# Designs tried in a protein design run: designed miniproteins, single chains, continued (4). Part 2

Each design is a single chain, and the fold is of that chain. pLDDT is the mean over its residues in the fold that is shown.

## One batch from the design tools (miniprotein)

Design m12037
Fold by ESMFold2-Fast:
Structure m12037 (fold): chain A 73 residues (1-73)
Amino acid sequence: SPLPSDEELLEKLEELLKNGKAEHPLAAEFSILLVKAKILNKEEEVLELMKEMYKEGKSKEEILEKIKELLEK
């Protein structure tokens, strides 16, 4: 079978998170945002932001919020 599309992956990840079936909810939220970034052609900007914030010692929660802000533009 072919690999799922980015849109199909997004739907599946959102379903798992919504139904409380995500083993690691924070990791699922990051995965959802990365797939959204790819769909919006902003994956490079998101990855660069993550690298910078990780170097600055920002929390995973702070990184998640900044990615959400970037994707709203």
Scores: mean pLDDT 76

Design m12038
Fold by ESMFold2-Fast:
Structure m12038 (fold): chain A 90 residues (1-90)
Amino acid sequence: MEEKFEKELDYLRNVMKVTDAQLEYVRRKYEEVRELLEKHGLPFTDELFGAILGLAILKGKKVSELTDEEIEQAYREAQAHRKRVEELKK
């Protein structure tokens, strides 16, 4: 997980030319979501990371303040998104 995260940060830094402040923000949010998913026994995927962050923003909550029901909803939305992407690639 950490090795994959460092590769993603290197991509953002070298390809996307993001600022150090933006990288620090992304790193902090990544750790918050990772800890939440690990606590709930859920796999860390890009789709689920996006769904959790999106739900937290939509609800005006911190990632750590999300309820078990909200986390389950984000997981279902991530699964539905993955299925749609797979259908488009055929």
Scores: mean pLDDT 70

Design m12039
Fold by ESMFold2-Fast:
Structure m12039 (fold): chain A 93 residues (1-93)
Amino acid sequence: INNKGLAGLVKGSAGASVDAAVQTAEQRGDLEGAAELRKKGYPLVNKAEEAAKKGDYKEAAEYLYKLADLVEPYDPGAADNLRDLAKSLEKSA
């Protein structure tokens, strides 16, 4: 796959993980947690995508690990998926 395809996968997977975590936080009545997920999560998604576009897969993986830690309290499955994607990117470097 090309860098654009991989960056799209990173953006899609990471963005969906933040969206799912935000929805879970809101369903739990944790509006402050939902706001922090939006404030911290989407910038990490954008940084991971930008690093992947440049072929900086190790840097992209570092942002995905940080994002996984952020979403884990709300969606452990999404966190695991992000960590698996990060490991795949590290192997592709």
Scores: mean pLDDT 85

Design m12040
Fold by ESMFold2-Fast:
Parts: sequence; C-alpha cells; structure tokens
Structure m12040 (fold): chain A 74 residues (1-74)
Amino acid sequence: SALDEELKAKLEEALALLEAGDATGALVTLFNMAQLMQSHNVPVPELVKEAAEALRAGDRERARELLRQALEET
C-alpha cells in the first residue's frame, strides 16, 4: 500500500540519518512516522517505539539494530 511504502521510506531515512551521525534527525523522522501512522489509525510498532527510546537514551547502536529489524518487518 502507499502507507506501507511511506513508512518504509521513513524507516530507511531514520536509519540513514543515524548512520550519518544525526541522532536528532532520526528521532524527528520516527516522530513524523508515528504521526502518520496515528492519522491512519494504525498502531506504532513496538520496534519503532523501542528505537525511539534507545535514541533518547543515547544508545545509537541499539537504535540502529532495532531500525534494521523494523525495516525487515515492513
């Protein structure tokens, strides 16, 4: 679906930003993704929530692993 493609694009963008050293940009991208999902009445996946929590905690490696896993499931 168009929503699935947009969600995948946002996950790929968040991962790319994190790999480029932009943890704040990655977190903002995940926030935008969550807002998009809520607007479509779709629950935010636990992996995305955990990735955002890892970013807030400064655990960039954990966030990267969780984002990669979320991409495989999308």
Scores: mean pLDDT 83

Design m12041
Fold by ESMFold2-Fast:
Structure m12041 (fold): chain A 83 residues (1-83)
Amino acid sequence: SLEEKYKELVKKASEAERAGDLEKAAKLYEEASEVARKLYEQTGDPVWKELADRYDRLAKLLREKSGVEAATSNTAEDIRRIA
C-alpha cells in the first residue's frame, strides 16, 4: 500500500541520515513527501499534508547541509571573503 511505501521510505531515509549520507537521506525524504501527498489526495486526512510538508522541508535542509559538508573548508573561507 501507499502507507507501507511511505513508512519504508521514511525508515530508509532515517537510516541514510544516521549513516551520514545526507544526499541519499534527502532524496528518500523527498520521495516520502510525494507519497504522503498522494495519501492526502486519496484520504483527505490533513495529517498526510502536514507530513508531506514536513519531509519536503527536511529534505531541502539536508541537501543544503550535504553541500556545506562536502565543501567544508572552502565554504567557510568564501563566506569570510564576502563579509
Scores: mean pLDDT 76

Design m12042
Fold by ESMFold2-Fast:
Structure m12042 (fold): chain A 89 residues (1-89)
Amino acid sequence: SKLEKAEQILEEAEKKINELNLQIGAHDPSLTREKRQQLLEKKEQIKKEALEKVRELLKDDPEAFKKLVEEREKKQKEEMQELIKKATD
């Protein structure tokens, strides 16, 4: 289905973003402030491109697109809260 395809696009983007997060978090002496900024910008670009592709794929069902984005934002918020809790405990 188009929904399954949209979910796959978002999952692939998330995997790429996680790889970039590992690079940003690494204690790499070659990682300058400028390179770190470029990695952050690349993360935003990946998110933007994934959302654009999903929006185009679900063009005939804007409610499904909205719900998918809202569900993903909720999941990301819950994962962030869990990470904060683990760091505090």
Scores: mean pLDDT 77

Design m12043
Fold by ESMFold2-Fast:
Structure m12043 (fold): chain A 82 residues (1-82)
Amino acid sequence: SKRELEKKIKEEEKKQEEKLEEVTRQALAAGKKEAAAARAYFDQGTPAAGAGAMVAAVGRMVDEIIRAKQEKKEEIKKVKEE
């Protein structure tokens, strides 16, 4: 029924939102740690290595968050298609 479908959609939305919040929290924590490590390269006189580490850290953080957002969208779509 429409009411049962609406309940399933809300349950999946809540589950995926909690997952996205957790992934975002972990990605931000990892990004902060990697940014601190990259700063050390600049302080040691290896700015090219520091710049490369910063780009890689930001890329990983963004990719993890994008993947979690994409999974949320796809899982909610699957429930709506039932």
Scores: mean pLDDT 82

Design m12044
Fold by ESMFold2-Fast:
Structure m12044 (fold): chain A 100 residues (1-100)
Amino acid sequence: SDEEKRERLLEVMEKTFKEMIEIAEEVGDKEFVEELEKTRESFKAVVADPSASVDEIYTVALMALDEIAERAKEVLPPEAAEKVLELVRRAKEELREIRA
């Protein structure tokens, strides 16, 4: 159902944000932590909007993950950036399976 899909999309993104924030905190990049928290709150607001469709939530999730991946490559040390990119890749795969 669309409601079940909305919940599963939110669960994937919440888990992914938590793991990315932990990586950013370990590195000590406070600015990136704040950017991730802001993006997470913006995403939660989209999911909370009853007018937002599953497809709209999915599209916003993909856009957020792409932006985070680009920022991680710019601001994080290579090893930490690689971990974030792997989390983004896994999240995108899970989101595609839910939306399919």
Scores: mean pLDDT 89

Design m12045
Fold by ESMFold2-Fast:
Structure m12045 (fold): chain A 74 residues (1-74)
Amino acid sequence: MLSPEMQEILDEAKAKLDELPIPQAHKDALVATLEAEARRLEADASLSEAEKVQRLRALADLYIDLARHEAALA
């Protein structure tokens, strides 16, 4: 199971993506990618809990920026 901190990062990313004027299918794909990345990080025994949180936060920021760029093109 994801930690509460990792879940909070996903919930915040979903809320930010929901506000953007991009197609719902693109939002769903980005959310699915972030959820898959969160599960991959959680399963990685080589990473500390702090490293998992830091990497997920960085990935969420990157995907939100990608979605904002997509919104600017629409």
Scores: mean pLDDT 83

Design m12046
Fold by ESMFold2-Fast:
Formats: structure tokens, C-alpha cells, sequence
Structure m12046 (fold): chain A 95 residues (1-95)
């Protein structure tokens, strides 16, 4: 439906903003670790797959995988960055 498409469009927009903020925050400090870079690459790939999916069940699965990868990135981040990532995960869930 049109409402379902709008919901996933908003989730994608939130995901893109989250990725941008995570990249900027991590990039403004010391060099990214290989583990952080791998997770960021996986997060970007998941966001792209969400954008190209037309199946609601697949999109829901990809959103769950995205949230799990964001949680993994938060564990490798400083406490302030981790808190910001977790707040943004909750924002995505509200959509």
C-alpha cells in the first residue's frame, strides 16, 4: 500500500541519517578500526538492500539485521557515540 511504502521510505531516510551521523562522529576522532569499518560497510549494504526490496517481510528482516549491526557498532564505540546510536535505533523503531 501507499502507507507501507511511506513507512519504509521514512525508515530508509532515518537509516541514511543514522549512517551519516555515525560516520561523521567516528571520522571526527581517531582512525576507524578494521572492525568498525567492516560494520559500517555492512550497515550501508543493508540500507541499500532495504531501498531495493519490494517485499515487506524481507524489508522487516533487513531492518532487524540493520538494527543488530548498529548494536554491534555501538559496542565498539565510545559511550557517548553508543548512546547516540541506541537513541537512533529507538527512533527507527518508532517509525
Amino acid sequence: SEEEKKLFDLQLEAGVLLIWLVIERLGSGDQLTPEQQKLIDEIIELASRIANSTDIEEQNKLVKELIDKLKELAKLSDPRTAKRINEMIERIKEI
Scores: mean pLDDT 72

Design m12047
Fold by ESMFold2-Fast:
Structure m12047 (fold): chain A 64 residues (1-64)
Amino acid sequence: MLEKLFPGNELNEEQKEAVIKEVEKMLGKKPVNIDDDFYALGGDTLLGEKLINKLEKEGVIEPS
């Protein structure tokens, strides 16, 4: 599940939508679901860090 990239954070609907859209854009794959495994979709640790940093910069999630 994409939410596994954000341990301890319960995402609201708007945050889930933003995560899905960014993963789709980053990996060039559609459709993506919140239940999908980021690493199974072709993500890696570097792309995961880039995703988190971008969402933090956009104010979607809190900086950790």
Scores: mean pLDDT 73

Design m12048
Fold by ESMFold2-Fast:
Structure m12048 (fold): chain A 77 residues (1-77)
Amino acid sequence: MAEEVAEKLEEMAKKEKDPDVSEALRLLATLAKNAESEEVAKAIEDAVPEVVERARKGDVSGMVGIIIRLMGLGIDA
């Protein structure tokens, strides 16, 4: 469920020591809360490892590209 995905991502953000990764996880949690379907919530959850990896490497453009793609699935950011 979108709510469960959002709660999981917020908990991950709370435990994350890297502020950029923590902020990325909070953004994904917000997208998950506003997901229009369970399919969209799953897409957000599946994108977490790639977003985290890009954030850790400082690939802000790559991270933003993933977020924009997820928004295109009917998410309000």
Scores: mean pLDDT 75

Design m12049
Fold by ESMFold2-Fast:
Structure m12049 (fold): chain A 96 residues (1-96)
Amino acid sequence: LASLSPEEARALGEEYEEKAKELEESNPYEAAIEYVRAAEAYLAAGDEERARKAIEKALELADRAEEEGDILGAIAAKIRAIGVEFLLENGLAHGL
């Protein structure tokens, strides 16, 4: 899906992760979405460890958004995060 090199994809993941960190306190839903984007970028780079850690953060923040009343946003973030988890668990990361 990405025309990025693995190095470019990893750098993009790092950018999304930094953006997510800035949003964690003020907007947990937006932070969760940025962590999902980071995980997708890390997955494209073949960095399964960073992708998994980013997904863990995305799910944590999606739960927090749900607790704060953003139920639809939390569902959207969780669906995307589960998609990345499925790719990681089934060894499909290297095929993308």
Scores: mean pLDDT 79

Design m12050
Fold by ESMFold2-Fast:
Structure m12050 (fold): chain A 98 residues (1-98)
Amino acid sequence: VDESKYTFKVKVTVLDKETGEVLEEYEFEASTFEEAFDKLVEILNKVGEKLKEEGIPISSVIFKVKITSSDGRELEFEATSVSETLDKFREGLEKLLS
């Protein structure tokens, strides 16, 4: 994939499935597809570690991801697993790069 001329702003919100309360929130910026993926993987690892420390299973949370490109396009999705989050994120970035 060619270097993106767009800056992506990504917001990751971790919500409790039962209450809908925001447990954690992360934001980052990336200028390439690879950079965006690397940063998301780092965030998901941090979330997993925090949830383990709190005794909260990953299956009890929802990942809400919002991607905003510098050209004003926006994409949002929800996922209930790490693998689903990564798959939907890849699809979202591909749509924004097209």
Scores: mean pLDDT 79

Design m12051
Fold by ESMFold2-Fast:
Structure m12051 (fold): chain A 81 residues (1-81)
Amino acid sequence: GSGLLSDEERRELWERVRRRLREEGHDVAAEIAELLEENRENPPSQSELAERLGVSQATVSRALRVIGRVLREVLRELLAR
């Protein structure tokens, strides 16, 4: 973690990210974000995510890039006054 977010702010961030991903139709990215949060103690690798979701590692990589974009957008909103 960046050390700049509390556990509550981190939870709110991920909730907003998953919600926005679903609203934008990025269902695979939303499922990946949920799996990463549910398996926080032992997060799955990109290959494990690909196998679990029945998609290619390239699809997972693209989904992670979308998650990263939405994370940055939501983080800016949460840190803005």
Scores: mean pLDDT 78

Design m12052
Fold by ESMFold2-Fast:
Structure m12052 (fold): chain A 103 residues (1-103)
Amino acid sequence: NKVKQEGQLVIIDDLLDYVNDPNTTDEELLNILENLLDLLEVSEEEKKEALEFLKNSKDPKAVLKAFLLTLKGLIEKGKTFETLSEEDKKKLLESLKSGKVLE
């Protein structure tokens, strides 16, 4: 669904702008990640591990930005939040843990 993909890209771009805002707190970054992982139907165990990783990161903004940019790339390739495979979700969690944008 092209309209759904376009809408989700707008959401990701808005979240990227919010993450780049110097007034955005670490608690707000955790809330963004928690809400996204819930929306993407990530397991409770993986969600807990991802949130703990972000909380303990030296640069939580860079880590969350890598996750968001990896998610953006998946949507641009024709996926939606609802159609992500288990491998896509693993790639997103790997991008978070590495702090690197994954293709």
Scores: mean pLDDT 86

Design m12053
Fold by ESMFold2-Fast:
Structure m12053 (fold): chain A 71 residues (1-71)
Amino acid sequence: SKEDLRRAAEQLKEQTLKVAEEVGDSELQKQVDEIYDKFLQALDNGDEKAAWESFKQLQDLLLEGLRKLEE
């Protein structure tokens, strides 16, 4: 549902921002904020395809942050 997708994206945002803070990656923080804003705009406009694309981009950013955290 729309609510489930919103909640999942919010959780991804929070997790990725915590990882970015621990790594000290301000560029990653900016990317998360930009993609999350695009996600919210797409979701609010009923563009589910664009919302899903942005959601996948958030997942990719989390994985990138986690890789950097292990270094």
Scores: mean pLDDT 84

Design m12054
Fold by ESMFold2-Fast:
Structure m12054 (fold): chain A 95 residues (1-95)
Amino acid sequence: AAPSVSVERAADGSITVKAGDYTLVIHPDGTATLTLPDGSEYEIEPGLNNVDGVEVLITDDEVRLGIGNYVVILDKKTGEVKVYDKETGELVAEA
């Protein structure tokens, strides 16, 4: 099933994206912190990261989080989050 998603923007410019049991906090400096379902935390740099099978791509325009069969995409300009099925390309959830 598609992950439940939420997005929250703080006054300091940080953006928190929750996708199922995953949490990604995008910091104002362009780095991020990824928290896995087991509570493990990892620092994420701009560009392409791969952490324990989870892909995180940070660009100036968007952040992409690849989890299982889904891609979670945050648009940094609008603050919108969309989830796509990797196999079909269909939009399955948004926040």
Scores: mean pLDDT 82

Design m12055
Fold by ESMFold2-Fast:
Structure m12055 (fold): chain A 75 residues (1-75)
Amino acid sequence: SLAENARAVLSQKKEFLEYIKELAKQGKKELALEAIDYAIELLRHILPHLPEELRPEVEELIKELEKLKEEIEKE
């Protein structure tokens, strides 16, 4: 189900965030920013279709991605 897929994605959020940070450290800023933008767009698209219980976790992930984007853009 969509909810099960969302839970699987949320369980991998730390690995994804670390992957993005590593790309930025390697000087691949554009690729890191593109990956963040893609992830935010995808999460925003699925958000209204998720159970109420999962929405806060997905919204938190979106905020973490937006914050990471700002940090990478400043460097």
Scores: mean pLDDT 82

Design m12056
Fold by ESMFold2-Fast:
Structure m12056 (fold): chain A 90 residues (1-90)
Amino acid sequence: SFEERVERATPLAEEALKLGEFVETGVEATEEKGTLVLSNTKDGGKITATFEKDENGKAVPVGLEVELGKDPNSAKAVELLAEALRIYIE
């Protein structure tokens, strides 16, 4: 279920936040699409998540892009957060 995905993703997100800090560097929402960009503060990279409305008008995640930076410890934080978000959208 969606709840089970959130429960599975939460420990990975918590581990990512222990290893690195993230800031929202882009948020855009329209009637049909939303985009959220999370950037690591120490050159670990960024994650871009895209959401669309389904036929019932609910926002569902439809895409995830990951750009890894040059700092290996911060890049690991980005990878863990990206994995958490992938679990959310599976």
Scores: mean pLDDT 76

Design m12057
Fold by ESMFold2-Fast:
Structure m12057 (fold): chain A 60 residues (1-60)
Amino acid sequence: RLEEHLENSLRAAELFEKQGNLRLASHHYRQAADTARQLGKDDEAKQLQQRSDQLEQQAS
């Protein structure tokens, strides 16, 4: 279910961020943002997308 996918993506993103794997963290935050958008959680999706973009910039 989409809520479960959102939760799993967020957990993965947080774990990779704690490990310093910014590329994988960014990827999972983007997945979480896409899922949040599908759930109609537009504000949450925007925040997650911004976090993903920030980490992608740091990884590059």
Scores: mean pLDDT 82

Design m12058
Fold by ESMFold2-Fast:
Structure m12058 (fold): chain A 73 residues (1-73)
Amino acid sequence: DLEERVKKLIDRHFEAVKKFQPPTEEEIAHAEKMKPVILKEWMEQIKKDPEETKKNLELFEEQLEKQIAELEK
């Protein structure tokens, strides 16, 4: 399910930010407000061009995990 994968990507990214760059209460509130907006944009792209969007999602997932691994060194 591409929607589930996008949600996991968004959550993984936000958890990484909390772990390595602890956000302020205001930044957390803004981030939580932006999650559904980001998800909606991804879902519209999946609907418009699912093949290209799936490829981009895979690249973003790979890039995020690589960045997290680098920060954990």
Scores: mean pLDDT 78

Design m12059
Fold by ESMFold2-Fast:
Structure m12059 (fold): chain A 66 residues (1-66)
Amino acid sequence: SMMEARSQKELALYQQALTATPEEKKKLLDEMTAIGVEAVKEAVKNTILKKGLKNGDQKLIEEALK
């Protein structure tokens, strides 16, 4: 799943950070922050989809899947 792929990527970045230089750590933190922002956007879409499914709102479901 996309969620599991994201978690694996975050774990890999964390493992790299343990042996990284201070400059490399900053780059890895930026990458982890970008992943976090995408996760928040996905959570918002999932909330809209859940609302559409609960109410049988086809338009809301289609909007969430875009």
Scores: mean pLDDT 71

Design m12060
Fold by ESMFold2-Fast:
Structure m12060 (fold): chain A 86 residues (1-86)
Amino acid sequence: SALEEARALLREASRRATELLPTSREEAAELAAETNERVARLLGLSEETARRIGELTREGALTGKVDPAELAELEAALKEALEKAL
């Protein structure tokens, strides 16, 4: 199922991101952003929402800061999509 694929992708990406962090924070941020964007697409979120999730993930990983309101809205959308997929 899409959910099983999403879980496998997240697990593998988390492992790879941990390996990349000592070498390249930028590469780890890109991997996290691409992974979250792909997961959002697999869960049926719009291209615009998936892109915004990716952008916030990259920003958060690089700076450690994101707009809390925008982050909360996107997290809520992703959570609802995940719950519907379960």
Scores: mean pLDDT 71

Design m12061
Fold by ESMFold2-Fast:
Structure m12061 (fold): chain A 61 residues (1-61)
Amino acid sequence: MEKISAVGAELVAEKGPVRASRIISATQLVRDEGLSPAEAAKRVPGVSPGEVSRALRRAGL
């Protein structure tokens, strides 16, 4: 569960807090609800499936 929090700090540094928060929310939807990266990106405006997939890879999910 802490892997996404660690990735969140890197995303804030790279993309700013607003975009980082959206990407984190999308990765949590994949982890907790079992959604695909594409479905999670549809639920969170302004996030691409590629961004969700990269965040999941960083988190080791």
Scores: mean pLDDT 73

Design m12062
Fold by ESMFold2-Fast:
Structure m12062 (fold): chain A 100 residues (1-100)
Amino acid sequence: MEELLKSLLGKEVTVIFTDAQGKELTVKATVVGVDPEKRLITLKLSKEDAAKFSVGQTVIIADEEGNILAVGTVVGVDVEKGLVTIKLSEHGLKLIESKA
């Protein structure tokens, strides 16, 4: 688990989520931080894309081929820095382990 989360550092991922209007949105982000102990991933993206996220929102993290890597919940948004922090679900972590 820890090695797999660390392997995501510096990689571009696709984040899939639903906006307040129920529309499915897809954004690209770079993994800039991982905390395996707290099950946190920090993503770097544009200010415009960061503004689309809200704390409590469920997100799906996928690779460039569309393979689901993780499912999590947004726990932090910093629009000014273009940072979004996601807490991975236990099922999200199991999906990563099953595909490694």
Scores: mean pLDDT 76

Design m12063
Fold by ESMFold2-Fast:
Structure m12063 (fold): chain A 67 residues (1-67)
Amino acid sequence: GEGLRAAIRAAFDEHAEEVARANKATDPRTPEGQAEIDIVLQVLRDGLNRATEYPEEVLGEARERFK
């Protein structure tokens, strides 16, 4: 239900932040860095919304995007 959706969404958000930090080119202290982080998080949130209806297809896409 909603609780599971929220937990999965939180996990995706945490992973997006780790990827952004690992790349180091995305500096969260700058407006440009914050905008890039926001874009990545929005893409993951859009993907998660689709995953709720089509989990197999969206999990495949997410796996590609995390590489």
Scores: mean pLDDT 60

Design m12064
Fold by ESMFold2-Fast:
Structure m12064 (fold): chain A 97 residues (1-97)
Amino acid sequence: TRAEIAELIRRGASLFTSASLLYVAAEFDYKKGLASKEEIKKTLEEAIELYKEARELYRQAAELARDVDPALAADLERQVELIDKKIEKVKKFLEEL
């Protein structure tokens, strides 16, 4: 239903925001020398997990939206692609630690 799609989007957006804040915090702590490499690594790994959860929720929302709102489904599929790019960026940072 449209209500189920909206709930998946809300949950996905919340997880995406949390992941993004963890990434920004890790980058800040790294640049300022406020945390150990091990602590930064842990925060980045947590951010990746939250991005993956957000990705799956948006993917499910897109699948449900296909027959109800194709434009919304396309927007959600684009969000999944953007999250994949963010995960790769975080992984690259993790490899440089």
Scores: mean pLDDT 90

Design m12065
Fold by ESMFold2-Fast:
Structure m12065 (fold): chain A 94 residues (1-94)
Amino acid sequence: MAEEEEKKKALEEAYENGKKAVALTKEIFEAKEKNASDEELLKLYEELAEATEKILEKSKIVELPESVVEGAKLLKEEAEKKVKELKEKLEKEK
C-alpha cells in the first residue's frame, strides 16, 4: 500500500515545480524584453518543459486539482513547441 508520506512528498514536489514554472515564465518574459539570444530562450523553454512534465508525473501519484493538471499540460505543450521552433531557427542560420 502507498504510504501517506509518499503522497505528501509528491504534493511537495509538484508545488516546487509549480513555483519553478512560474519563475521560468517570468524569466522568459524578461529575456524577450531584453532581446536575449535564441540559445538563452531555448534553455529557458527546455527548463519550463521539464518543470511542467514533473508536475504531470506527480499527478499520477497524488490527486491534484484538474485545473492544475490541465494548466501544466497546456504550458508544457507551448514550451515544447517553442523549443522545436528555436532549434529549427538555430539550425537554419547561414
Scores: mean pLDDT 82

Design m12066
Fold by ESMFold2-Fast:
Structure m12066 (fold): chain A 93 residues (1-93)
Amino acid sequence: MEVKEEVIEKVVKWLEALRLAIAQEIEKALEIAESLNDKEGAELLRKLAEEGKSEYAEKIYEYIKEKLKTEEGLNDEQVEEVIAKARLELEEK
């Protein structure tokens, strides 16, 4: 896998923010999103935290995948591998 460790760490932060937003911990979720310097992602996290709808969680997942493809140049297989690895890192926390 040619994916940098920094990319995996970024995805871990996104998944942690997503988990916090699902728990409606708006302030903590937005703090992580702001640290990622991503205004669009922060708005999606805010909507999830305020409304609690699974539809926004799906949109955030798709947003993360699209960012990995666009900004890091990953293919679909690499995106799924990075997300799986980031999820494992978050679980070991």
Scores: mean pLDDT 76

Design m12067
Fold by ESMFold2-Fast:
Structure m12067 (fold): chain A 89 residues (1-89)
Amino acid sequence: SALDALVRMIEAGASDEELKAKLAEIGNAPDHVYSDEQLRRAIAMALASLLPEEEQRRLEEELASAPEEEQVDILIERGRKRLEEEKKA
């Protein structure tokens, strides 16, 4: 899937420019300039899709208790932790 491709690039340590280029490809919008905030939200959504349903529910509870500004950072942190756990398995 498109999100899986983005996740694989994040896992490989792709740059923000490479990730923005992949988002433009996925969206079939080569002229669209992605902001850093749009990139962060896309990364958060891609990483959240990796979490098991039970972990997603716990994350939803954590997000509901957090300020909106911190929600994206929480999503990215939890997703990155999951990727690191998968690398060790």
Scores: mean pLDDT 73

Design m12068
Fold by ESMFold2-Fast:
Structure m12068 (fold): chain A 104 residues (1-104)
Amino acid sequence: DRKEKLEKIIKLLKELKKAYEELKNTFVPFNESNPSEEEWKELEEKYKEKFEEIEKKLKELKELLVELLGEEEVNELLKEAAKIANNNPLEMIDILIKYVEELL
């Protein structure tokens, strides 16, 4: 039902937030260490599965949102969230969590 889909969306958003936070905590200090191109390639290979998991969850999230709200409303919501968050993914996720929780 609608409530179960909204709860699934909130769960996916929280899982995405955790995944992005983990990536930020790894990649920000790594970048600050002035790594070589070879060191970047090794880190990207190590986290390849994590990036693929995030992509899969983002696709599932978009499909669920479109099913509930329609494509036009989802596109407008994402544009507004991106503008408010200044394209910060963690802040965008927090905006989306709040919006979806208000629909419950």
Scores: mean pLDDT 84

Design m12069
Fold by ESMFold2-Fast:
Structure m12069 (fold): chain A 100 residues (1-100)
Amino acid sequence: SPLEAAEARLREILAMAKAGAPVEELVEVLEEMVRTHSFSVLRRAAERVFAGLSEEDLEVARALLREMSRYAYEHNLPERLIQLIEALGLLLTERLEARA
């Protein structure tokens, strides 16, 4: 399903980030996801991924989204991509605050 595919791809992005992949490559993957999936599907996939992550992995994901946001703004990337990064960052902040 599109939801399961998006969930798997988001987990791949996190795994790549943990392996030291450059932010440019990770942003390119996320931009492809924005082109191929609805915002609603991507948000739901992210909620599912984040629900299964440890606090340590949520912090890694939050740091990654902050770096992706900075990169996207610096390079004038599409507004839809920036909106997704911001929405995912908010979801992560809410989950980390709920665990604190």
Scores: mean pLDDT 86

Design m12070
Fold by ESMFold2-Fast:
Structure m12070 (fold): chain A 75 residues (1-75)
Amino acid sequence: SVEYRAKELQKALKAVGIDLPDDFYVNFVHGLTLQSVTTLISSLRQYKAENGPVKSAEELTKVPGVGPAKAAAIV
């Protein structure tokens, strides 16, 4: 469900130091496929493990599946 994907994305983003209102995650994942959300979550977790927390929008663009527009929407 969209709600489940939103919660999983919230956990992944919180792990890299980004915490936003619940409405953000639901709206953000609504236009994405399950595969795109799964890839983004896995990439965020991998980035956290290798690089630690995200410090800027530019660092978010280094995460596979996150382009400049998505990074700007998140940060």
Scores: mean pLDDT 72

